# Ledger of designs, part 75: designed miniproteins, single chains, continued (2)

Each design is a single chain, and the fold is of that chain. pLDDT is the mean over its residues in the fold that is shown.

## One batch from the design tools (miniprotein)

Design m6761
Fold by ESMFold2-Fast:
Structure m6761 (fold): chain A 105 residues (1-105)
Amino acid sequence: SSLQKEIDYLDRVIALYKKIKEDVEAGKLSDDEIRELATLGTMEASVEKLYFEKLGDEEGVKKFEEIIELFNKAAETADREALIKGLDLQIDYYKDQKAKLKEQL
């Protein structure tokens, strides 16, 4: 079903973010790589925030403002803890979306 394909997509995205988090926690990334990942994460989260603003979803806007703040800190300072916290919030968001789709199954 199309619903199952969307769930499978979210599983792949969750797995990707978890792998990135594990590599950060394991010290596998340089400061430049942390800054680059955080910059890309800020850009992606900014697009998602804009979409929630257009939908009038105040909870979604607030969530992505928090993610953006954490990723900006990591982009400016190579703060691995800030990047990890931002990734955790992003993973939780995708898990919540997956749970909502499963309720429709």
Scores: mean pLDDT 87

Design m6762
Fold by ESMFold2-Fast:
Structure m6762 (fold): chain A 64 residues (1-64)
Amino acid sequence: MEAVQKAIDEAEKKDSLTREELVEIARKAGLTDEQIARLEEVAKKYGDVLTGDEAITVILEAAS
């Protein structure tokens, strides 16, 4: 839970970020390898660049 909140807080600070940057934020926040794999899969629907709001949605769906 704390790792998920940390990832959300970091994504909220961004106007836009790449899919690779989102994965790095999740990894640094302490999401598990399983959650990161799910996050990458969900993020593919947004392409190579996400808004902060899209990134938050992806993090929440990956952590569910």
Scores: mean pLDDT 81

Design m6763
Fold by ESMFold2-Fast:
Structure m6763 (fold): chain A 86 residues (1-86)
Amino acid sequence: MKVELEIKGANEEMKNDARGAGLASESEGGEAEVKEEGDKVTVKMTGAGPGGMVAAVGAGVNAFVSGGKMEAKKEGDLLKITAEGK
C-alpha cells in the first residue's frame, strides 16, 4: 500500500514521529521519502506494511491532539493522512 502523511504546524516531536513512520515502512521492505519545509513535514511511503501504516496514523493522531484537525482517506491503493499540530 502507498501512504502519504502530511503534518502542518509540526514541532520537532511531530517531525520525529513522521520520520519514525518512514523508518517503520523501510524496515518492512518499503520505501519512504521525508520532506520538511519549515513547520510542515510530508512522508510518502511505497510498499508500506502494517507497522508503517500504524506509525503514520499515530503521527497524525499525535499532531491532532495539539492542533485539533486530522483527516484520513483511502483512494485506491493510497492512504492519505493530513493533520495539523497547531
Scores: mean pLDDT 83

Design m6764
Fold by ESMFold2-Fast:
Formats: sequence, structure tokens, C-alpha cells
Structure m6764 (fold): chain A 84 residues (1-84)
Amino acid sequence: LITGKLDEAEKLYKKALELDPNNIQALNNLAILYIDQKKYEEALKTYLKAYNLDPNNGAILNNIGVLLKEHPELKKTYNELRKK
């Protein structure tokens, strides 16, 4: 049962990112958690932050691709956020 546990996990990952804002694993895990919470736009923004820190990270790229495939409405936001 995931009720209430997602909010506690979110707090833990956010605290990890307060200690190390460039923690790609914490960003990846937080984005997956946002997907579980149905916060798909927040998940996309979090994945893009991880992608900007390590553009060659295949796991992050794959996870972005899966998110956009399952939620094609996010493609506009993705195109806006990835522009320099």
C-alpha cells in the first residue's frame, strides 16, 4: 500500500538534493516518485534537470522517452524546457 508513503519519500529525496543538488540518482528517483504521484510535469522537469547535469546518462534519456510516450501532452513542455 503506497498511501502516504509517497509524500515521505518525496521529502527524503528533496532533503538529499538540498545536501547535493547535482545528485543525479536522487533526481532520477524523485522524478519516478512524481510519476507515481501522477505529477507528470514535475517528473519531466526533474528528469530534464538530471539530463542537463549528465546528457549522456542513458537511464535518464530512456525514462524521459517513456514518460513522453505515455504522456504525449508533455511534448510541448519538453520542447519549451529543452530550448537554450
Scores: mean pLDDT 80

Design m6765
Fold by ESMFold2-Fast:
Structure m6765 (fold): chain A 84 residues (1-84)
Amino acid sequence: SMSIEELVKKFEEVIEKLKKSTDDEKALQYLHEAYEILRELKRSGAPQEVIDKLLELLKEAAASLNPGLEFKANLIIQDLKQPL
């Protein structure tokens, strides 16, 4: 398993790729990859404060691309704010 620090770094790299994506198919792929990393962070016991900060980065990146991706990011946020 990756450490919490390594997962956070990987998440930030995926968010940068998401922000720079020029097609919706690639953007959706990066959004799903970010979601999987966040789920792994939550299972690894990352503090909710860390999860919430990363969820805000995801929402901001998705919103910068289009409303459809922003909507999907909001569903991810709703899911990952639930307790385990």
Scores: mean pLDDT 84

Design m6766
Fold by ESMFold2-Fast:
Structure m6766 (fold): chain A 100 residues (1-100)
Amino acid sequence: MLTDEEIDRAMAEIANAVGKLLASKGKYDEAIEMYELALKINPDYPLAWLNLGEALAKQGKYEEAVEYYRKAIELAEATGAPEEVIEEARKNLAEAEAKL
């Protein structure tokens, strides 16, 4: 049975997936818009915070990327997200902090 919450999660996942596709094509501004849409629908989405940080880091916005990687880690630990998400966010955080 699809609840409104399940529909919102699916819509956020679709927005995140479209964002990843756009980022893979170097369209970081458009990717950021899609990740922000995913987070507007589901703010408790660690992968979308991680992907938003990655897109910002690709644009050289390391201070913003660091903030969103920290948010991704905090939320992933709080929600029981897969360990791979936490590991990737920690790796990306360390790399972005090295640029500050």
Scores: mean pLDDT 87

Design m6767
Fold by ESMFold2-Fast:
Structure m6767 (fold): chain A 52 residues (1-52)
Amino acid sequence: SSLEEKAKQLRQKGNELYEQAVESGDLSGPLATEAQIQFGLADLVEAVDKVT
């Protein structure tokens, strides 16, 4: 479904942001926070897709 694809894209974005946070050496900074938000959104979108 479109939601499944959206969840996959959000996880990919989260991984990209997390790698940037690792590169910057600040795992408690904005990049790491944004990565966590993307992962949480991916989980939510995936859950919504499953209850349709």
Scores: mean pLDDT 83

Design m6768
Fold by ESMFold2-Fast:
Structure m6768 (fold): chain A 61 residues (1-61)
Amino acid sequence: SPKAEELIKKGDEAFKQGNYKEAVKYYSKAITEYLEAGDFDKAREVAKKLGEAINKLREKE
């Protein structure tokens, strides 16, 4: 969906800037959008990105 794609783009931009908390928020919203659309392949792809952002947050703490 266009909304999910926009959320991923915002998450990717936040991740590149080192703003991992913001990346987690956008990726989480994108996963919800894909799950509601029944697009499990895209939801799984974004979930991997979410996991990487969470890992970066744990390393920063």
Scores: mean pLDDT 84

Design m6769
Fold by ESMFold2-Fast:
Structure m6769 (fold): chain A 70 residues (1-70)
Amino acid sequence: EEIEKRLEELAEKFGVPLEVVRNLYYSYKELFGLSDEEALEFTEHSLRVAAKTREGGLQGARDIAAALAA
């Protein structure tokens, strides 16, 4: 429950779909056995790296815009 709020905050902060953030978070938890807090930190770091790439941030924004237009 607390984790879902943090994932929503990351989705808003980086302008990416919430499902992308969730998938990244759970991948870190499942593949690397990270704690909830560590998985959140790795998720945020990955989103920061993606945001430096114009394509990454723009693609997330496009996905959100497409969902809203439907």
Scores: mean pLDDT 70

Design m6770
Fold by ESMFold2-Fast:
Structure m6770 (fold): chain A 61 residues (1-61)
Amino acid sequence: SEKERAIEEAIIRHGTAASLGDVEAAREATRRLEELGSPYAPLARQTTRALEAANAAQAAA
């Protein structure tokens, strides 16, 4: 279905963003997963929050 394809694309985008340290792209992909009602959304949110915390720690050092 179109919804299943959109969820898969959002998961891939989130994974790519996380691997690149791209906080903004990770946030956008997380929001897309939440909008689509994906069961992956809570995990994506946790990963994005960890990435934000790591980025903030780097900026503070």
Scores: mean pLDDT 85

Design m6771
Fold by ESMFold2-Fast:
Structure m6771 (fold): chain A 92 residues (1-92)
Amino acid sequence: NKEKGEELLKEGLLKLLEKKYEEAIELFEKAIELAKEDKELVAKAYTYIGAAYFELKKYEEALEYYQKALELQPNNTTAQENLKKVQEELAK
């Protein structure tokens, strides 16, 4: 259900703003499950999960999710920029 997936993305974004990263990830994972055929929604959810893992300093997980987002949307500038930031942290 795309509509419910979009609602869960919005809820997850609110949790990111509140710095409730684990709760945000759970909501984004539920959004993916409900709207798995919607590649744009799934790519956005992967990008947001990557951002949440980055804030948690789980850089390997952040890298994985940004790569998944870019597999679906190679021209996703947000995922490209954040992937570079993750690679910089992993190189330290």
Scores: mean pLDDT 87

Design m6772
Fold by ESMFold2-Fast:
Order: sequence, then structure tokens, then C-alpha cells
Structure m6772 (fold): chain A 74 residues (1-74)
Amino acid sequence: SPADVVRAILEAHRDAPDAEQLALVEGVLRMLGATLSPEEFRALADEMLAEIERVRPDLVPEVRRLVDAHLAAL
């Protein structure tokens, strides 16, 4: 799932700068936004946010901003 992919990315890149980790998460969101309906995107983005909150809760506000920006563009 996209949530499992984001968790794996954050775990693999745990020692990378926050900007790099956010760029990788944004890449996943961009791919999903290009291929999914707004309804499907929101459901999967909510699952991704739940995994990010578990692994990197400090990144949740910025990821939520990215999710909202993608939803506004769909």
C-alpha cells in the first residue's frame, strides 16, 4: 500500500535530512495524485498520514499541507 511504501521510505532514510524525507513523501503524493480520483487520493493520503504520525509525528503538519495542496489541484 502507499502507507507501507511511505513507512519503508521513512525507515530507509531515517538518517537523511527532513527536507529529503519530505521530498520523497511528496514524490509518492504526486504519483498518487496523477493516477487516482480525488476520493481515492484522500483515502490513501489519510492512511499515509496515519503511518507518518506513527514514525515521524513532527513531519505530519508539512505532509498534511502537501496533501491539501494536491487535493486543491485535483
Scores: mean pLDDT 82

Design m6773
Fold by ESMFold2-Fast:
Structure m6773 (fold): chain A 55 residues (1-55)
Amino acid sequence: MSFEEVVQKGLDELLKVLSPDEARKILQEVMSWGDENKLTTEQVYQKILEKKKEV
């Protein structure tokens, strides 16, 4: 799965339970965390799904 696909799918999943503003904020936080920790695209996607479950 490409990074672009993970970002788009992650945003779509968050938009099912969050407002657009909240979804983008969560997505930015996870992407920043993933970049800082040098995570794979799959690990970033899993973190997005974990954040979705916290709602």
Scores: mean pLDDT 77

Design m6774
Fold by ESMFold2-Fast:
Structure m6774 (fold): chain A 68 residues (1-68)
Amino acid sequence: MKQEIEKRAKEIVENAKKDHGLSEEEVEKILKEAGGDPKKVVALIAKYNNERYGVGEAKEIAPAAPEP
């Protein structure tokens, strides 16, 4: 169903937002560019993550402050 596909794409984006610290703007852009396709959402998340953090410095480039 179309609604299930879109819901799936949003779940993937929510996960990436939590795991990679994507902003609301990045989430919106990814969903818009993917057109609700979860496969494209995953590909775009990977692309944005690699571009933002740079493959090779995946250790401490995310704004990961020590959590309480």
Scores: mean pLDDT 66

Design m6775
Fold by ESMFold2-Fast:
Structure m6775 (fold): chain A 68 residues (1-68)
Amino acid sequence: MTPEQVKARDQMIDLERQKLTASDAQRAQITVQIGAIAADLLAKHGSDATIAVLEEVSRDLEAERARR
């Protein structure tokens, strides 16, 4: 992944982790922010790169679930 894609991945992971302790209203706002990052990746890097970033985010979250 490019440095820009890595930054987007890390931002999405941080936002997803914030959802774990967020209120319902905050979770809705965070979901919109994650969607905006994904849309920006799609526009600038295309679908294959966006899918790769989303797979990395999903893998990180699944690893956290597997620890518990």
Scores: mean pLDDT 80

Design m6776
Fold by ESMFold2-Fast:
Structure m6776 (fold): chain A 70 residues (1-70)
Amino acid sequence: SKEERKKELLKLIGEILRLIGDILELELELERKKKEGTLTEEEEKEIKKKIEELEKKRKELLEKLKALKV
């Protein structure tokens, strides 16, 4: 039904927004640590890897959103 599709759409949008928030939080942490001079090469690598994984998941959810189109 149209109502059921709208619920699925809203859930998917919510998941995408949460991922965007998580990515932004990690980017801000990276910038903060860099400014403080506390960023280690290991921490930078770990944060960048996490951002990459979340970006991949965001892309997958965006493709699902595109396919679902209410």
Scores: mean pLDDT 83

Design m6777
Fold by ESMFold2-Fast:
Structure m6777 (fold): chain A 71 residues (1-71)
Amino acid sequence: MPRVTVAISEDRSGDYRVTVTAETAETARELARLMEEASGRPAVVDEAARRVTGTFESRETAERVAALATP
């Protein structure tokens, strides 16, 4: 069964990248919309992998989004 995984990593530019592997491609698309709303930046969706990556300026915003993505 696919598991939800959430990872936060710091980019070399000081931005924070949140990568979520969702249970379904539909959930990944919904999370992409949420990430775009929170960051004001486009999110990358890989529907085949059910993965969404968003980029955030602050660690606090990245952690809040990661918490929302965790069931």
Scores: mean pLDDT 78

Design m6778
Fold by ESMFold2-Fast:
Parts: sequence; C-alpha cells; structure tokens
Structure m6778 (fold): chain A 74 residues (1-74)
Amino acid sequence: MEEEARKLLEEARKALENGDYEKAVQLFTKAISLARQNPELAAEAYRLLAEAFKKLGQEGIADVARRLSDELAA
C-alpha cells in the first residue's frame, strides 16, 4: 500500500506541475487514503492538496488541508 501511495503522490505532483489541478486533487486524495499507516506521506500529500485547492480558488478547503498536513507531520 505505501508503494502504491508513493506512485500516486508522484503522479499527482506531475498533474499539479502540468496545471491539471482537478486531476491532482483526485490523485492526492487517493494517495492519502492509501497512506493511512504512513503519516509522513499523508502529510506531504495534504500539503500539496492544499496547493492544488489554492490554484482552483478554493482557499477555505486549502487551509483545512494545510492544517491537516501540519498535524500529521508533527
């Protein structure tokens, strides 16, 4: 499951870099669900999910995702 989560995180990063923000959101969300036993990967995915939501103009949900990332990271 962790290896699959890492692959999804990498695909989501590429989608984010290519401007495919909606695809990035979907991939980060799936990576988070698979990273249940790895809070560090989940934290990184939430942080990048927040950036994707900011790009989509959804600042409120982006702030929530960023806070979840901070809680999981430490």
Scores: mean pLDDT 82

Design m6779
Fold by ESMFold2-Fast:
Structure m6779 (fold): chain A 73 residues (1-73)
Amino acid sequence: SKEEIHKEILKKIGEILRLIGEILDLEKEIKKLKEEGGDKKKIEELEKKIKELKEERKKLLEEMEELSKKYDE
């Protein structure tokens, strides 16, 4: 039903917002490490994690777009 699709979209929005928060926190940590002349390896590990979270966010956005198309049908 459209109501079930709407609930799934809202759940995915919640997950996307959580991922955005995690990405922002990691970006702040990287900025602090760079300002402190920090460990390049640790910065690279955090940048890799951000990339993985951004890929997960992209998949959720694509899934949400497909659900939105089904809701409008």
Scores: mean pLDDT 85

Design m6781
Fold by ESMFold2-Fast:
Structure m6781 (fold): chain A 57 residues (1-57)
Amino acid sequence: ELLSVAEIAKILQKLLGLSKKEARERALELGPLTQAELARELGVSQSTVSRVLKEIK
């Protein structure tokens, strides 16, 4: 299932400590990704992405 740009931006803020602006810009560049694709891009486990996504819900 694809993550929205807004969900990716929130995950980037949580995992990388990016500002809201930096996270949004990075998320727009990445486009919509699956949890597995985002995990690969960030060099983290898919379970880490899934956990953070639950926290931002």
Scores: mean pLDDT 80

Design m6782
Fold by ESMFold2-Fast:
Structure m6782 (fold): chain A 60 residues (1-60)
Amino acid sequence: SMSKEEAEKAIKQTLESGLAALEQGDLVAARFALRELEELKPYAPELATEAIEKLKKKLE
């Protein structure tokens, strides 16, 4: 089972990767990052929700 600390680290890395993908125009990679953030939500819900909203706002 994933710890909260491991999930928070994964959320940060996944958000950074998703934002970098959007800067490069890689919408497929950005959508994969969004899905990964949603899968991490049960382990660190506040940070995951914030990251999801940031990525969604850029992806619109």
Scores: mean pLDDT 85

Design m6783
Fold by ESMFold2-Fast:
Structure m6783 (fold): chain A 55 residues (1-55)
Amino acid sequence: MERLQALIERYKKNIEKLKKILEYNKDTMSDEQIKALERAIEFNKEAIEKLKEKL
């Protein structure tokens, strides 16, 4: 269980970093790059939900 909590925290930190990248760089990024980052954020959110189910 402790390792799962550490993974959840890591995914949360990744989401924060990805959101900052979008915020700071979206003006210089293509729509495809923006969509890729949005998908990465969603992947990390889904991973957190699945990990919470496994406890």
Scores: mean pLDDT 80

Design m6784
Fold by ESMFold2-Fast:
Structure m6784 (fold): chain A 69 residues (1-69)
Amino acid sequence: SLEAEVDLAIVEMILALGKSALRQGKVDEAKELFDLAIKRANELKSKYPEVKDEADRIIKEAQELKEKA
């Protein structure tokens, strides 16, 4: 659905912002953005089963980046 595509794009942008913050050494900001990406991706995969695999990828990547930070 269009709503799922838009919401997925927003979560991808949040993940990208977290990665950018991490590259700048803004560890606390990066962790908050990764937590937000995880939260939004979990909400999205519950609402739209069709994006589950993409949402799971975002969750895994954000968790790994958060632990590494």
Scores: mean pLDDT 88

Design m6785
Fold by ESMFold2-Fast:
Structure m6785 (fold): chain A 93 residues (1-93)
Amino acid sequence: GAMAEANADKAIETLKKGLEFAKSRGDEETVKKYEEAIKIVEEMKARGETDDYLTLLEKAFEKAGDKLGVDIARTFKAMLEAIDKLEEERKKK
């Protein structure tokens, strides 16, 4: 339903913001992780997966790490911290 699509779109939006930040820093390794995670969330959305926003992000980074053969824990933690900050700013407005 609409909520599942909204959750996937929110996940993609968050990953795109992380991708832009990584590009601005010249961090090519982190850029690849975000690009792969975005593709995975788009595939999940196309299949109609109805997981919540954070679960979609966790699955995407887990699969991206597997495909790229790299440790994603640090990138995932940084993304969650960025999400927390965005949620705090949203509640204050």
Scores: mean pLDDT 70

Design m6786
Fold by ESMFold2-Fast:
Structure m6786 (fold): chain A 70 residues (1-70)
Amino acid sequence: SAAVEAAAEAAEARARALGRQAGASEEEIERAAELARRAVEALAAGDEEKARKLNEEAMEILRRARERAA
């Protein structure tokens, strides 16, 4: 749906912004964005556990990038 696509695009944009702030590589930024999109899609499909796991994986990529920059 249009609402799910808008939410997915917003999640991707946020993940990319956080990745850039963390000093993540382009590959890490794009992977985090893809995981964020998939989390939104999983939540829309009613799979809350899958959405949580995908979001945790995206945040872990960003956390590791921040730790390397510290």
Scores: mean pLDDT 88

Design m6787
Fold by ESMFold2-Fast:
Structure m6787 (fold): chain A 101 residues (1-101)
Amino acid sequence: LIAVAGGLFAAAGGLAAARAAETAEQAAAGVGGAIAGAGGFSLALLGLKSGNPRLLAEGGRAAAVGGLAAFEGALKAGSPLGVALGALGAVLGALGAALAE
């Protein structure tokens, strides 16, 4: 559940960062964070459904990477919502990955 939540927050943070983006580079970072977060969410859900802790850990790691990208993109774009959601996605993704091991 924690890795799944991390992926959702990372995706939402990436979208918020992309929406606030003033440059193509900021928009790319936000979109990249959203894609990585969505991937992490999907892998974590598949891990939960299949009872596979390896997929759950991989989903958590993808969510953490996506959350960090969303956080950094949101900081540059000036999106407080993107910063908060990206940070939550990164922390929850990392915790979910660690707990799945």
Scores: mean pLDDT 75

Design m6788
Fold by ESMFold2-Fast:
Order: C-alpha cells, then structure tokens, then sequence
Structure m6788 (fold): chain A 94 residues (1-94)
C-alpha cells in the first residue's frame, strides 16, 4: 500500500530542518566571535555548514522512507548535538 506522509511527519521534518539550520547559524556566529577572522574559524564554519546541509538532506530522506515523527525528531536532535560538539571542538583546538 502507498503510505502518504502524515502532517505530523511533514511538520517534524520542517521543524527539525529549521532547528538544525538555526543551530548551525548560532554556532557559526559563536565560532566567529571566539576565533575571529582566522583560517581555523573559516574551516570550522565550512564544516558546520556542510554537516547541517547533510543532516537536512538525511532528515528529508528519512521522511520519504516513512520514518515516524518520533524518529525524525530523534534524528534532528542528534544532528543538533553533533553540530554543537563540532563547534566546541573547533573552539577548544584553536
């Protein structure tokens, strides 16, 4: 049977994607504030941007594969955690 995505699955995907991108923007700002205009800051911003975009693509793919709203929210939370951890590591290592 063709399973159409529920409004809850679509909402979870949209909200998760928004939170991932907002977290990336906040961490990019934090990196620039902590490290200034340095090669290390530019590389960290690039890595966080690519990770956030990849996470959004993965979340959309999961939604298309019929993942539950709970699974979609869990994936978004994990992606947010990974972005925050990468930012903390970049700041600590600079």
Amino acid sequence: MLVEPSEEQLRATREGSRRILETAEEQQRRIREELGDTPAAREAVRRITLRAVGAVIRLIGMQLDGASPEELRREAEEAIREIEEEAERAIAEA
Scores: mean pLDDT 86

Design m6789
Fold by ESMFold2-Fast:
Structure m6789 (fold): chain A 82 residues (1-82)
Amino acid sequence: VEEIREEFERILEDILKAYNGSPFARELVERAREEFDKRLEELEKKYPNTPQFEIESAKLLTALALRVIGDLLDREFEERKK
């Protein structure tokens, strides 16, 4: 549980570095952290100490990371079209 939280934090930190700590990136990252913590706790309760927990928590991490990156790219593309 702590290991996957740390892995997600490293991904979020890399995103913040890539976007040079932009306010928009920081807001997306904070929302993703909050959602990840809530959903990870639910997964831990639903699949305690099972391989399913590892699969579902990895899927959650991937989905949230892709959503943050996607939202950041969408904003960049909108700004570049102007």
Scores: mean pLDDT 77

Design m6790
Fold by ESMFold2-Fast:
Structure m6790 (fold): chain A 84 residues (1-84)
Amino acid sequence: REKEAQELYNKGLELYKQGKLEEAAKQFEEAIKLTPYSRLGALSAYNLGLVYKDLGEYEKAKEYFERAAELFPNYSEARKALQE
């Protein structure tokens, strides 16, 4: 549910800031599973894209940026990431 997904998203951000990329990815993936068609799901997909970009997994990063833009078309960060 939303509260659980928000907690997973926040934990993912904390882990990403600590450089724990694989652990951060797991948290964002779980947040997406709980709220796949929400703004929080789009934010989680965008941040998962950033994690995969940092891991050098550019194909996976693109997939998640595309998912974020599809779920929330007005989310400027996801659209900008796809243009760059």
Scores: mean pLDDT 76

Design m6791
Fold by ESMFold2-Fast:
Structure m6791 (fold): chain A 72 residues (1-72)
Amino acid sequence: MQKVTRKTYPRGDLAEIAKKAAEELGVKPEDVELRFTSTSVVGVAEKDGKRYYIEAIPHSDSTEVTIAEVPA
């Protein structure tokens, strides 16, 4: 089963928020590959043989982050 976690952050820079979520997983901000979409930012990070997809989605008062763990 894939592990998916949701977190809420204050409204701000989507790239910075995605990098902060990656830091919570123990990944350096400079090692996060950022992908920009029309509506979100997706960060890709690898740690301990796992790959993490971190999507930061803007809302009016907050940023919703989803973290999906998949095999590397």
Scores: mean pLDDT 78

Design m6792
Fold by ESMFold2-Fast:
Structure m6792 (fold): chain A 70 residues (1-70)
Amino acid sequence: MEEVLEELKKKLKEALKKLEEKPSEKLYEETKKLIEEFLEFLESTLPESETLEELKKFIEEVLKKLEKIL
């Protein structure tokens, strides 16, 4: 379970880095889909935990970065 969360976080960080270096609509859409999948996974798997709170903060930071890139 923990490994899946770390893998998703890693994919999001890599997607953001690619968007910062070469912004494109395709990469933006792929990153949005990753965020949606990540949120769905969190809500279904970890509804009431400290880990969920930390991951929600991480997603919030990711969304702020996306807004700055656009």
Scores: mean pLDDT 71

Design m6793
Fold by ESMFold2-Fast:
Structure m6793 (fold): chain A 74 residues (1-74)
Amino acid sequence: EVKEKLLKEFKERVEEVVRQAPDIPVEEAERRIAEIAEEAIKKLKEKIKDEEELKKAIEEIDKLTREAVEAIRA
């Protein structure tokens, strides 16, 4: 499933940034996470034709992005 693959890639990239977060400035970590989220949403819009599936995938990315930002700020 294209959605599952894109979400997995997104999670892996975000997890790497969160792991590095103690060693880099918070502003840089937040910027990287935002860029990863923007790229993932762009790919989802290009590859997913079903509007319902696209909406759910974007909502999941938004949720994971918020959780990652909260984790690096904590």
Scores: mean pLDDT 81

Design m6794
Fold by ESMFold2-Fast:
Structure m6794 (fold): chain A 69 residues (1-69)
Amino acid sequence: SEEKEKREKILRLIGEILRIIGEIFDLEYKLKSNPDLSEEERKEIEERIRELRKRLEELMKELEELEKE
């Protein structure tokens, strides 16, 4: 049914959101805990965090739209 398919999609989105949040936390922890990171390594991690935050925002908007139906 459409309701079952919607619920399954919501659960998959929540799972992906949680995985991305975990990756962001790990990267932010690495930036804060490792004083020996080169400027280049810091920039790469900061760029990855930006990409992940953008993806997270997109997924959260998709989840909100599904929950409003």
Scores: mean pLDDT 86

Design m6795
Fold by ESMFold2-Fast:
Structure m6795 (fold): chain A 75 residues (1-75)
Amino acid sequence: ELEELLKRAGELARELAELGLEEEVREIEREVLEKTKKLAEENAGDEEKLKEIALEGAKELLRRLEELLRRARAE
């Protein structure tokens, strides 16, 4: 599931970059990574929680990229 979510996020990021939104994509990626990293550091040593945090981060990344694409196409 995590690998599939990250693959889908990568595909959306490429589509958004082709639309000239690469800077917005990088901002979203940076924000999600920063939040995920902070949560992972707070839960260091808890393997199950770290897997959950990674999965939630991937889902948030995908959701935000899908929202950006929707906004770009809503015109």
Scores: mean pLDDT 81

Design m6796
Fold by ESMFold2-Fast:
Structure m6796 (fold): chain A 80 residues (1-80)
Amino acid sequence: SEAEKLLEEAEKLLKEGEKTKDEELYKEALKLAKEALKLAEDKELILRAIGLILRGIGLLLDIELEKKKEEEKKRELLEK
C-alpha cells in the first residue's frame, strides 16, 4: 500500500538521520510518517506510523535542546 511505502521511506530517513545527526532528515521522516498515518486503513499501519512519529519527535527534541544550549552560550558571549 502507499502507507506502507511511506512508512518504509520514513524508517530509512530516521536511520540515516540518526547516523548523520541531520535534523532535516528527521523532519522529512516525520512528514512521511504523518502522510502514512492519514492513508493507513490497518490498525498495524496506524500503530507503526504513530511509533515512527513519536520516535521522530523525540529525536527532534534532542536536537532542539542542543540548539537551545548553543544559543544560550552565544547570547552570554554577546552580552559580555
Scores: mean pLDDT 80

Design m6797
Fold by ESMFold2-Fast:
Structure m6797 (fold): chain A 59 residues (1-59)
Amino acid sequence: KVEELKEKLKSEDPEVQIEAARELGRTLDPAAGEAIRYALFESPDPEVRRALFEAMRER
């Protein structure tokens, strides 16, 4: 599941990236937290970044 969400975070569609960020926030796997932190460093889109920050808050 986390692997699939990491692939969605690399999507060219910000809508898909936002969906993946929200799912990662609700995932209790430690790898999900790692994926969120990595994506925060890589994402230039402010809406995607907001979703990632919210995902971190949910954990």
Scores: mean pLDDT 75

Design m6798
Fold by ESMFold2-Fast:
Structure m6798 (fold): chain A 55 residues (1-55)
Amino acid sequence: SVEERIAQLEANRAAARATWRAHFAAQGKPQSEIDDELARIDRLTAAEIARLRAE
């Protein structure tokens, strides 16, 4: 169902945020850059969810 696909996307986003935050921090990125990258991930996930809800 659309709801199951959305739930999976939200779960994947949460996991991706944790992984990428750790990765960028390990690279020594400034917190502001990490926040910007995570915001980008959030926007991409929101756009994908919006497309699924339009079905």
Scores: mean pLDDT 82

